# Designed miniproteins, single chains, continued (3), part 32

Each design is a single chain, and the fold is of that chain. pLDDT is the mean over its residues in the fold that is shown.

## One batch from the design tools (miniprotein)

Design m9161
Fold by ESMFold2-Fast:
Structure m9161 (fold): chain A 75 residues (1-75)
Amino acid sequence: DEARREALALLDEAIKALDEGDAEKAAELARRAAELAEGVDPEAARLAEEAAEAAEKGDLEKAKELLIEAARLLE
């Protein structure tokens, strides 16, 4: 439950970073969320990792979609 809440909070922060145009911060936060989510929902963890990769490639729209999907799985 703690890991789920922390992962969800990090995903929310990553989405905010993308909205602010900070792709590097979004990728870092998404990877931290993926690490915590691994023990809660492996699919959410995979989506968060893919979001970090998308953000690093500059595909902020795809990164945001993946982060929202990961957050939905953890709710």
Scores: mean pLDDT 86

Design m9162
Fold by ESMFold2-Fast:
Structure m9162 (fold): chain A 58 residues (1-58)
Amino acid sequence: SAEEALEELRRLAEETGSGAAASAVGDLTKLREQGRLTDEIAERALRGAREGMRAAGL
């Protein structure tokens, strides 16, 4: 869900200090403010962050 993906991104930002994760949290929060946040958008943002790490070999 959008809330679960956003919570996971917040956890990653807090645990790792990742600016990328923090930026994703900001972007999703803005979409929520606009009434545009969906489960798909939030899950895609989380997946994008994880896929980026994977492509870079972590």
Scores: mean pLDDT 76

Design m9163
Fold by ESMFold2-Fast:
Structure m9163 (fold): chain A 66 residues (1-66)
Amino acid sequence: SMAEAAARAAAGAREAAARGDSAGVGTLKHQAMLSGGDPALGRQGVAAARAGDAEAGAEYAEKSAA
């Protein structure tokens, strides 16, 4: 389901953040948002990941998917 796909993407973003991979976090946040999550939180996740803040990017991906 899309909700399960979003949950997996958010989990992947957290794992990428643990590795310091901000580009990976940025990629996965979009998939989390597609489950009907909050688009504004998804955009904040993109911005954080682009700024190199992998941890904040993963946090916003998780909030967007919730």
Scores: mean pLDDT 63

Design m9164
Fold by ESMFold2-Fast:
Structure m9164 (fold): chain A 69 residues (1-69)
Amino acid sequence: MKAEEIVERVREAQKKYPTLSNSGIMMLIEDYAIEKGVSQKDVEEALIKLGYSRKQAIAAARAIEARVK
């Protein structure tokens, strides 16, 4: 599922780049969403799995979706 692919991608990036910021994580998710056509719902679910609050996940997913469209 797309959400799980995002989670794994971010975890791999965090392991390789331990100084990766929240902004860096959001940029990785945005780039992946553009390339793979990931839905707002899948981005939201991935962020929740990564430990973001539901409110933060919804806000971030909406921002990414607006930039992808």
Scores: mean pLDDT 77

Design m9165
Fold by ESMFold2-Fast:
Structure m9165 (fold): chain A 77 residues (1-77)
Amino acid sequence: SLEAEKKALQEKLKELEKLIEENKETDPEKAKEYEKEGAEVQLKGVELVLSEAPAEEKARGEAKLPAIKKETEEYFK
């Protein structure tokens, strides 16, 4: 179900936050990898929410996604 997928993404984000905290001092490169994965999970969550949103809200959100994806890619270069 959509709710189960959202819950899975939320659990994954919590796991990644813990891994970032554990690695940020001892392995900054690994922490950055987890941050990138977290950003990808967040984008997937937004897409999932938009898939079930009312048409107007979906159109508005979809119009913003390319800019958000580009900004995320630039940040993790």
Scores: mean pLDDT 79

Design m9166
Fold by ESMFold2-Fast:
Structure m9166 (fold): chain A 71 residues (1-71)
Amino acid sequence: MANDAEAWTKEGLRYLSKKDYEKAIKYFKKAIELDPENALAWLGLGSAYRALGDTEEAYKAFKKALELQEK
């Protein structure tokens, strides 16, 4: 079964590459809503927040991604 979490994450990454950080954040949040254990979506969210200068939100997202990667 393919929930759209993978698709949301891929679209988030596309917007991140286009420097559309606000749309990237929206798409990564949708991916996380569907799959809260998606470490890649959390990494992307952190990267987008960091690009916007939102260091606190970036730190929280990266911390969550690291916790998920530790299994």
Scores: mean pLDDT 82

Design m9167
Fold by ESMFold2-Fast:
Structure m9167 (fold): chain A 89 residues (1-89)
Amino acid sequence: SSMEEAKELVERLKELVREAKEAEEKGDTLTADILLAFAQMIAELLRRYAETPEEKEAAELAREAVRAAEAGDYEKAEELLEEAIKVAE
């Protein structure tokens, strides 16, 4: 289902954000920037293809999470992505 696909993409976003945090913690800013760019692309695709209210809510939470990560707030990003996964369940 499209909801199962949305959940899978949000889970991939969570992995990308986690890897970006780890890269940033070790001073690898280029890798962190690349990972966050992929995360932004996935969040935009989720938003574009969202059809149901639940998919739209998950997409908006994912978008907010990527923005939080870009601002360096990885704790907020992880919390928002966990909420997005729960919405997609």
Scores: mean pLDDT 86

Design m9168
Fold by ESMFold2-Fast:
Order: structure tokens, then sequence, then C-alpha cells
Structure m9168 (fold): chain A 78 residues (1-78)
């Protein structure tokens, strides 16, 4: 379905962005890691805003907030 294809595309882009973030953290490049996290947060906020189902939107927002908090903690520990 179109919805499944959109979800798969979203997850693939999240994975790609996480790979770039983790590479920056591993390199000790905190400035690049911060910029990549800010870009991921802004991009995901735009994608989540497109969700019309309120329950799906709420779950996506919760998972985004948890992911962003985790990634911010990774930068702080670097």
Amino acid sequence: SAALEELQAYLAEVQRRLGEFLAAVAAGDVASARALLDALEAWSARKIAEITDPAVKALAEQHRDELVAYLRAQIAAA
C-alpha cells in the first residue's frame, strides 16, 4: 500500500541519518553530530506534521522525542 511504502521510505531515511550521526560521534566531531541531529529533528517534525491519524501522529511524536533525547545524551557523553 502507499502508506506502507511511505513508512518504509521514512524508516530508510531515519536509518541513513542515524548512520551519519553515529559516524560523526565515533569521529569525535561533536559539531557535525549536533548539526546532523538538528537536521534530523527538523526533517522528522515536517514528516510527522503530514500524518493525519491522531493516534499514529501521537505515537510518532513520542518516538521522535525519545530518539532525540537519546541522541542528545550521546552527544553530551562524547
Scores: mean pLDDT 83

Design m9169
Fold by ESMFold2-Fast:
Structure m9169 (fold): chain A 64 residues (1-64)
Amino acid sequence: SAAEAAARAREAARRAEEAGDKEQALNPHISAVAAERAAAEGDDTAARAAAYEGQKHALMAESR
């Protein structure tokens, strides 16, 4: 669901912030905000797309 996607994006952003990488945390944070806005508007497609981008950036920060 859109709400679940937004929650996952926010958790990814929080993990990136806790890692202390301010630059790497920026993109996950922006994506989490976008996913939350889309979920509030009921736009499941936009919420999932934003969450996917946020998770991708967070994984890149953690992997390399």
Scores: mean pLDDT 75

Design m9170
Fold by ESMFold2-Fast:
Structure m9170 (fold): chain A 78 residues (1-78)
Amino acid sequence: DTADELVEEAIAELRKMLKEENPDEKKLIEALEKIAIGAALGASEELVAEALAVLEELRKKHPKFKEVIDRAIAALRA
């Protein structure tokens, strides 16, 4: 399923960013777009929940992303 694949690709990228000292915000925006599109196309609730969990971890590790991640989480939970 293309929707699930988009969210899985985004989760993989976010997990790589968790291991980076100074991750690129452009990569974060690209991952957030993939999650939003995948969710809109009907990606599984389990994958979307996993993406939300990884975003919360990334938000805690890289406070510079807090505002952009908080907005994305709010949009996904609406």
Scores: mean pLDDT 85

Design m9171
Fold by ESMFold2-Fast:
Structure m9171 (fold): chain A 67 residues (1-67)
Amino acid sequence: GAAEEEKKKLEIAELLGSGAGYHLTGLPAEGEVLEYTDTELLVRARTEAGEFLVKVDFVSGEVTLLE
């Protein structure tokens, strides 16, 4: 429903960042959305520690680091 879509968008905004830089990994990060679907989000996060590819599965709620 509409409330679920709004909640997902809010969580995506929080994961990608408020502009404060402490986001997905707890480090300052730049988030680039590579894929956004009803079931998953794929983000390339760039931090001082390097680049990380992050997959968020909206069905299982699992967050996976791919690199």
Scores: mean pLDDT 57

Design m9172
Fold by ESMFold2-Fast:
Structure m9172 (fold): chain A 68 residues (1-68)
Amino acid sequence: SMELRERAEELLERVKAGEISAEEAARQLLDLAKEMGDEGLIAGAETALRERSKTIVLAALRELLKRL
């Protein structure tokens, strides 16, 4: 959806700019993955949240954008 794409692109830019913590970014990523109903993206987002890793958030966001 357009709304999901806009939210994902905004989140990606905020993460790249260092404007958001890894934990908060992972939480927002998890919400997006759940709205898509993609089990692989949900698992990736949960891993990003546990590890608090911006690298995993960025990788999962890029994959989410490819699947939209």
Scores: mean pLDDT 86

Design m9174
Fold by ESMFold2-Fast:
Structure m9174 (fold): chain A 68 residues (1-68)
Amino acid sequence: ELIEDLRKALELLRQGKVDEAKAVLDSMIEKYPDSPVVPALERAKTLLDQGKVDEAIALLERIIAYLE
């Protein structure tokens, strides 16, 4: 489910597993292409590509808060 996939990506980032977290985000975009969170997931991937892991974590935490 969307929230569980977000929490999985967040846990991977906290463990420094950036490439695995990106793979989870890619899978979510493919699985939920019409979701309003897709632009935020794309932004999180861009932050990770820039090495801004803490900013990506903060963004994913905000998405989870909006869904809860």
Scores: mean pLDDT 84

Design m9175
Fold by ESMFold2-Fast:
Structure m9175 (fold): chain A 60 residues (1-60)
Amino acid sequence: DDARRAAAQAVAAAEAGDVAAARTSGYEMGLKSGNLEAARAAQRAATAEEAAKWALDAAA
């Protein structure tokens, strides 16, 4: 299923982007301030958003 494959790639790319540099301003600030929970929550939220998009696409 092309939709499943595309969604999986999007999730992987979003996670890689978050870890690498795509959202460094908020993410690194959180880490430097010792707010690891907020940084992790932001990453989880991004992944959940991509997963929700995949579920909607798969339902179509």
Scores: mean pLDDT 58

Design m9176
Fold by ESMFold2-Fast:
Structure m9176 (fold): chain A 72 residues (1-72)
Amino acid sequence: EEEAIRAAEETGSEEAVRLTREALERARRGDLEGAHAAATRAVKVLVEDPSVSDEKIEAFQRALGAALSEIA
């Protein structure tokens, strides 16, 4: 969903954006296990990047979680 992708873009991480798109696409196709795996990897990438604020990571997690819940 748009909000999750926007939140990922706001972190500045190209990898997080890619993983977010993958998670949303997998969820839309019913691959919830793959969607959660991709989402977990996106969060891990952001948490391990010291240039990304905790505030942005929290906003991203909430937006992605909400989008996955609505799609699934």
Scores: mean pLDDT 79

Design m9177
Fold by ESMFold2-Fast:
Structure m9177 (fold): chain A 85 residues (1-85)
Amino acid sequence: MEYIELVRESLLKAGVSEKEAEELTERVKELAKELIEKYGLSEEDAVAYALMEVLEEAVREGKLSEEQAVKALQTYVKLLLEYKK
């Protein structure tokens, strides 16, 4: 799923470590799959929602700064828009 690769790249560009970026990306992938299977969301919508939830949880747990989470989300949107060209 190419959307998941954009998630990983956005986290790395936000200054998240490779190990933590992989762990957060897997969590986004798992949650997105649940949203697709239970609610019939598109892959794009499911990944976007899952990313927001995972980033919020990571900030709440002290794994990411709020600045890193915002930068990751902004970078993901920019990469998604470039991917759609």
Scores: mean pLDDT 84

Design m9178
Fold by ESMFold2-Fast:
Structure m9178 (fold): chain A 69 residues (1-69)
Amino acid sequence: MSVEEAARRAEEEIARLLVEAGWDEDSARAAARTVVAHVLARTAGASDEEKIAALEAAVAGLRASLEAA
């Protein structure tokens, strides 16, 4: 899987999780884009494998946080 594909999938999944939690679609998409951009900025010097793992961890972390609420 490419970093670009992983980022796209993370953005879509985060937006979906936020909509399910009661966010409007436009706000959810904007937040998802911001989260993905932040993860990629923090991992700019890392390998592609580490970037993909960080994106997957961000999705899993959000899901766990929403289930705990």
Scores: mean pLDDT 83

Design m9179
Fold by ESMFold2-Fast:
Structure m9179 (fold): chain A 116 residues (1-116)
Amino acid sequence: SGNLTQSGGGTVAEGGTVTLTSTGGPGGNSENGVSWLQEGPDGRVRGLIDNGTKPGKGAPSRFSGSVSGNTAYLTLSDLRVEDTGTYYSLSAGPSSTNPSVIGLLAGEGAQVTVVP
């Protein structure tokens, strides 16, 4: 029954860099295996990073994931207008009802708008 806490995003110029963060809720287990995905303005969802640091298939090489302590980071470098979208962090964690069952922890999403 935890959410991931996301921060970052906003309006950024093309060619710029933005870093999004995702911090674990109570119990601090959400940083391990954090996945990052993007929802574009057309509603299309793309996987970007798996397991904190592993690039997803078709993810741009200018995007990277890292983890430090209880915080996962998504760094979006050399931003392009097509990178505009909402970025979500996701992690598997124990269910609030039964700790033996895996539930999904989700961030609230961070809007990134890239302008020319």
Scores: mean pLDDT 75

Design m9180
Fold by ESMFold2-Fast:
Structure m9180 (fold): chain A 58 residues (1-58)
Amino acid sequence: ARKAEIAELSARAHEAGEAATPEGLREAQLAGLRLLDLVGPPETSTEAQVRARIAELE
């Protein structure tokens, strides 16, 4: 299940970056941060920071 979400977020980040618009870059950053939240950072202490940055970009 988690692998499907990772694949979708990776595809969305790639497509948004390819558009090369400011809004596309913002969506690529959001997708990247959500992907990081799903796989988990190497240290669990960064999870709250990742979520805070997602909220900031939204």
Scores: mean pLDDT 62

Design m9181
Fold by ESMFold2-Fast:
Structure m9181 (fold): chain A 86 residues (1-86)
Amino acid sequence: PLQLPVGIFNNKSLITEPNPYLEEEKEFLEKLAAENPEDWRIWTMLGIVYYSLGKYEEAIEAFEKALELDPNHEIARKLLEELKAR
């Protein structure tokens, strides 16, 4: 089951409150990223989850991985720029 909810990436600006399942989702995505290290979608989702948990350094690393795999990924690039501009 490698289907990722695209809505999270597209609606990051609207999703500011932590999901009560973020820690479980983070662990699931970390496992998926280890199994599918070249899937930019997984790295982007992991970055968004880290960002939502306040783990900004881990979010930056995950978004950088996503952009390394897909340099035209607008959401990952935008979120990475926002994190670095803090």
Scores: mean pLDDT 71

Design m9182
Fold by ESMFold2-Fast:
Structure m9182 (fold): chain A 55 residues (1-55)
Amino acid sequence: KTKEIIVVRSETLSPEEAKAKAVAEAEARGLKVVSSLAFTRADGTSVGAALAEEA
């Protein structure tokens, strides 16, 4: 099975908002999200990521 990581970076969004955008992008592609994470980098940039697989 093929897994894909979708990453959203933003200086203006919160980490939770960036994660929500990554999840929404995976779902828009017809993928099933198996895990997600959100964090803030040392420079203040918010990062959201979704690990997704074929549904």
Scores: mean pLDDT 80

Design m9183
Fold by ESMFold2-Fast:
Structure m9183 (fold): chain A 82 residues (1-82)
Amino acid sequence: LEKEIKELEERIAKDPNDAEAWLKLGYLYAQQGKLDLAEEYVKKAIAIEPTALGYRALARVYALQGKFEKAKEYLKKAEELM
């Protein structure tokens, strides 16, 4: 886990527009229960490249935070991109 985070941080340092690296870091932080960091990193990925996967990831983070109305909103955004 720590090794994976370090490698993804290095990818972002080399290419700050690597949306996949931002998204993967968001998943790893969510897995650690660092939900505020997960939200920030997933939002960064979406800002670089808005994808259905990114919006679904953000919806999941909101659900884990207990923000169910926001989770529902971002699930609908993901559906609009499919």
Scores: mean pLDDT 83

Design m9184
Fold by ESMFold2-Fast:
Structure m9184 (fold): chain A 80 residues (1-80)
Amino acid sequence: PVLVITLPDGTEIKVEVPEEMTLEELAKLISEKTGVSEEDILKLFKELGYDPKEVVTAEEAKEILEKLLAPIGGTVTLEE
């Protein structure tokens, strides 16, 4: 699956993800595409109430990123 992150300025970031991953793995994948540190991404997940060691599906990862990006007007879609 591919997560398509659209920022408020129209910038699209495509992150290829497995069917299931830990939030630590998700943070690493996002870090590699965005240049944001894994530590900063994990801190944001914790602020949303998620455990970094939690195993999530690609669909759940989409929902988590939607919550993360909502304050800045970003969106996320999942492509199979």
Scores: mean pLDDT 82

Design m9186
Fold by ESMFold2-Fast:
Structure m9186 (fold): chain A 68 residues (1-68)
Amino acid sequence: SIQDNLDGVEEILDEMEAHNMTTPSAIAYLEDMRAGLRRMLAESTDPELRARLEALIARIEALIARAR
C-alpha cells in the first residue's frame, strides 16, 4: 500500500539522518525521493496523506541543506 511505501521512506530517512548521510550519491538519492513524493502530493486529495508527504519532503530538504 501507499502507507507501507511511506513507512519505508520514513525508515530510510531515520537512518540517513542518524548517520548524517550527505555524500553526493546520498543527495542524488534524496532528490529522486523528493521528486517522487512531490508527484504523489500533486496527485493526492487526502488531507492526512498530503500532510504526511509534506512532512517527509521537509525532512528530505533539511537533510539536503546539511550538505550545502
Scores: mean pLDDT 87

Design m9187
Fold by ESMFold2-Fast:
Structure m9187 (fold): chain A 89 residues (1-89)
Amino acid sequence: MTDEELEEARRRLRERLEREAAIARELGHEEAAELLRRAREEAERAIEALKAGDEEKAREYAERALELYGRALELAGPEAVARIAAALA
């Protein structure tokens, strides 16, 4: 994966997670929206680590991003998850 490909991935990830957080807030799930924001920050750190060639740190940041994302979906509940999934389809 090139730096250009990683930057495009970062842009798409940011856009997606910002939209997911906006939907969570619209549905009144402020805590889930905050977890999605943290997941985005950790995912962006993972991409920066990949660009720097640090695959070990990239893995650590990616694992934290996935954990935070999972917690956000659990906190938001099935209706919010379904609406987020529909918005991304």
Scores: mean pLDDT 80

Design m9188
Fold by ESMFold2-Fast:
Structure m9188 (fold): chain A 58 residues (1-58)
Amino acid sequence: TDRQKAEDIILAGKLGLVSKEQVDLARKALEENDPELIKKAAEIYDEQVKRFRELKKK
């Protein structure tokens, strides 16, 4: 779900895979329960997954 993707962005930030700004956006989305911000955080997650898949195919 989009909310789970937002939580995963926070975890990805601990691993250095996303910027602190993107982690803060995901935290704010979950704290405010803002569906638009949650969707935006989920898009960041999907972009990271796509990048990881492209690296794996090499």
Scores: mean pLDDT 76

Design m9189
Fold by ESMFold2-Fast:
Formats: sequence, C-alpha cells, structure tokens
Structure m9189 (fold): chain A 67 residues (1-67)
Amino acid sequence: MILEPAPERVEELAKEAKEALKAGDYEKARELLEELDRLAARGEANLRAEVERAMIQIGLSVEELAK
C-alpha cells in the first residue's frame, strides 16, 4: 500500500505557521495555513486535527489580516 507521510508534513507546516505568526509574518502564516487546509481537504481525519490545532493559534491573526 502506498502510504503518504502527510502527518509529518502537517506537523512541519503547523510549526512553521506558528513561528511565522510569532515573527509577525502573517502573510507567510496564511500561506502555510492554506497548505494545511489543502492537505486536510484530502479527507484525512488526522490531517484535519493538525490543521484545527494550527488554526487555533493563528486563526485570530489570520482572520484579522484576511478581513
């Protein structure tokens, strides 16, 4: 069976997004969040959980800049 190492990718993206947020780079954080959202859209429940966690920390800031 072909297994995709998607959970590792999601963890990396989530960490990168958090660091971008902490650095005040909301544009980069948004890009990373969109990448996470795309992975979650694949229908993987575990990816969904990771995206949800990232959104909790970045949601407020990303929503503000996104308006």
Scores: mean pLDDT 62

Design m9190
Fold by ESMFold2-Fast:
Structure m9190 (fold): chain A 57 residues (1-57)
Amino acid sequence: KLEEAIKAGERAGVEYGKQGDLGNAVRKGMEEGYKISGKQGAILGGAAAVTAARKTL
C-alpha cells in the first residue's frame, strides 16, 4: 500500500533528519518505499522522508 510507503519514508526522515542528513533520509525513504510499492513507493517514500526531515531540522 502507498500509505505504508509514506509511513516508512516519514520514519526514515525523522531518523536521519535528527542527524541533519537529508541525503540519507531521502535514500532510506526511497529504499523502504520501493520495497513496499515499487517505483511509486520509492517516489512517495522519498518525498515523505524530505518532509519529515525538514520538520526535524
Scores: mean pLDDT 80

Design m9191
Fold by ESMFold2-Fast:
Structure m9191 (fold): chain A 85 residues (1-85)
Amino acid sequence: GLEEEIEELLEEAREALEEGRVEEALRLLEEALELALEIEDEEKRREFLERLLELAKELLRVAPKELIPRAIGLVLRIIGELLDV
């Protein structure tokens, strides 16, 4: 279901980051965020958002200069969603 799709995207994003495929990892995390926002269970949505934030922070630390604005935007979007609880 939806949760399994998010889990797969998070695993793929982690693997992409470990391999230095930062732009692919960013795309995967952006896709995972959109799906996480569709989760109706507030506690489960929060858990996925917290995991997304950890990976997005790791990505931001290694992002090349051209991807920094997108990476910052992703981090800020995740924080915004977490603060709406």
Scores: mean pLDDT 88

Design m9192
Fold by ESMFold2-Fast:
Structure m9192 (fold): chain A 82 residues (1-82)
Amino acid sequence: LSPRMLAEAEVAMYVMAAAVHVLIGERYLAAGDREKAIEEYRKAAEYYEKAARLAEEAGDEETARIARELAEEARRRVEEIE
């Protein structure tokens, strides 16, 4: 695998991890567990930010922009719950 292919695979893995944390956070919020929901959304933001960094390093500016937007959305959800 080329460095670019490895970076693309890592970006995809971090995006999937972030999406799973968003789904878990939504379930905790629906159950009334705000504290656990906040923890999950914070993890989602961290993973989206990691994906954005790797995408940027790989020269994929569009994926980096989208991942940063998703990280900001997760951070906004934390602020709304707090």
Scores: mean pLDDT 87

Design m9193
Fold by ESMFold2-Fast:
Structure m9193 (fold): chain A 62 residues (1-62)
Amino acid sequence: MEEARKKGLEAYQKALDAVSKKNYTEAAKYFREAAQYFREAGDLEKAEVYQKNADILEKQAK
């Protein structure tokens, strides 16, 4: 089982749920978590995308 990838997907789903609820601080946290797990899984492209999403949402939360 690819545990890091699975945890990344779980964090990504939590990030999307937080976005739908306009909880941008929580969404940014989960996108950062997803980026970390995908980086550990070797999926550097998804890790970069989710890190950028986290950075954007963190700025919007201000």
Scores: mean pLDDT 81

Design m9194
Fold by ESMFold2-Fast:
Structure m9194 (fold): chain A 59 residues (1-59)
Amino acid sequence: AEEEADKLFEKGKEAEKQGNYVEATRYYGQAAMLYRKAGNDEKADEAIKKATELSLKAG
């Protein structure tokens, strides 16, 4: 089920809104892994792209 991946993706969005890029990167990365395990490559790619972009901001 994608429910846990969706929950982690939303936590990533909240952390990003708070400026916590390290935490946001972690949540998006975990969401990407779970989406890929669920067979949703499109959402997995979206999540990993966000994690990569925010990782650059986090240092």
Scores: mean pLDDT 83

Design m9195
Fold by ESMFold2-Fast:
Structure m9195 (fold): chain A 62 residues (1-62)
Amino acid sequence: SLLEEAKEIAEKIAKEIKDPEEANEKLYKEIGPLLSKLSVDEAEEAVKYAVNALDELYEKVK
C-alpha cells in the first residue's frame, strides 16, 4: 500500500542518512508525492511516522 511505502521510505532514510538536514530534505522529496495520493488519515499517519523517525535521528546527532 502507499501508506506502507511511505513508512518504509521514512525508515530507510532515517537508517541510511545520519545528517538530520539531509534526511529531512530527502524525506520531503520522496514522501511528498505519495502524501497527495493517500487519504487524509493515511497521510497523517505517514507524516507522524516520518516525524518520529527523524526525531529519533535528531536526538542521536545532538
Scores: mean pLDDT 75

Design m9196
Fold by ESMFold2-Fast:
Structure m9196 (fold): chain A 98 residues (1-98)
Amino acid sequence: ADEDLLKGIKALSEGNYEEAVKYFEKAIAKDPKNARAHTVLGAAYLKLGDYEKAVQYAEKALEIDPNNAGAWFVLSRAYEKLGETEKAEEYYKKAIEA
């Protein structure tokens, strides 16, 4: 396990979203193909209200691993916040099927 990824997840769970972003960026710098690091960075941007960045990083995670349930969940929530109900429902179904 990447220690920066784990520290980022802890920061995210504690509500320290900006700190979580910094740790996830360090994890991505070490391994740019780590789909989970891109997924949790997207989740951190959801918590910060940056829905465009949440979509961007979730889509990057899915380019790496199309079966990443967490990335589909991030896309679903981001599109829900953007008012795109049909997309949100479609991506939620993909999250539960992954």
Scores: mean pLDDT 88

Design m9197
Fold by ESMFold2-Fast:
Structure m9197 (fold): chain A 58 residues (1-58)
Amino acid sequence: GPAAERAARRGAGAAAAGRALKNPEGQDYGILGQKYGEAGDAERAEEYVRLAGEALGG
């Protein structure tokens, strides 16, 4: 149902971030995402996590 799909989308995001952190190029974006998240810049953090996902080619 919708709740399960919503949870799956959140899980997919976490999995994508994990894969990005394991890739050399994606690791740089993942680190920047964490850094901005710690600084409270959620928008920047999300942007860099997305770039990390793109570096994985998916």
Scores: mean pLDDT 63

Design m9198
Fold by ESMFold2-Fast:
Structure m9198 (fold): chain A 58 residues (1-58)
Amino acid sequence: GAMEKAEEALRLAGEARRAAAAGDLEAARRLGLEAARLAEEAGYDEGAAALREDALAL
C-alpha cells in the first residue's frame, strides 16, 4: 500500500545519499529517481519533486 511505498522511498533516499557520499553519482541518481517515483505513487508529490530535483542536479 501507500505506507509501504513511502517507507521504501525513504530507504532508497537514504541509500542515494550514501552513494553520493561515496562518490557513486550514477547510483545516487538512479536510487534518488526510484525514491521519487515511489514517493509520488504514495501521494507525496512535493517530496517526490524534491527527490527528483536533487537526483537530476547530480
Scores: mean pLDDT 86

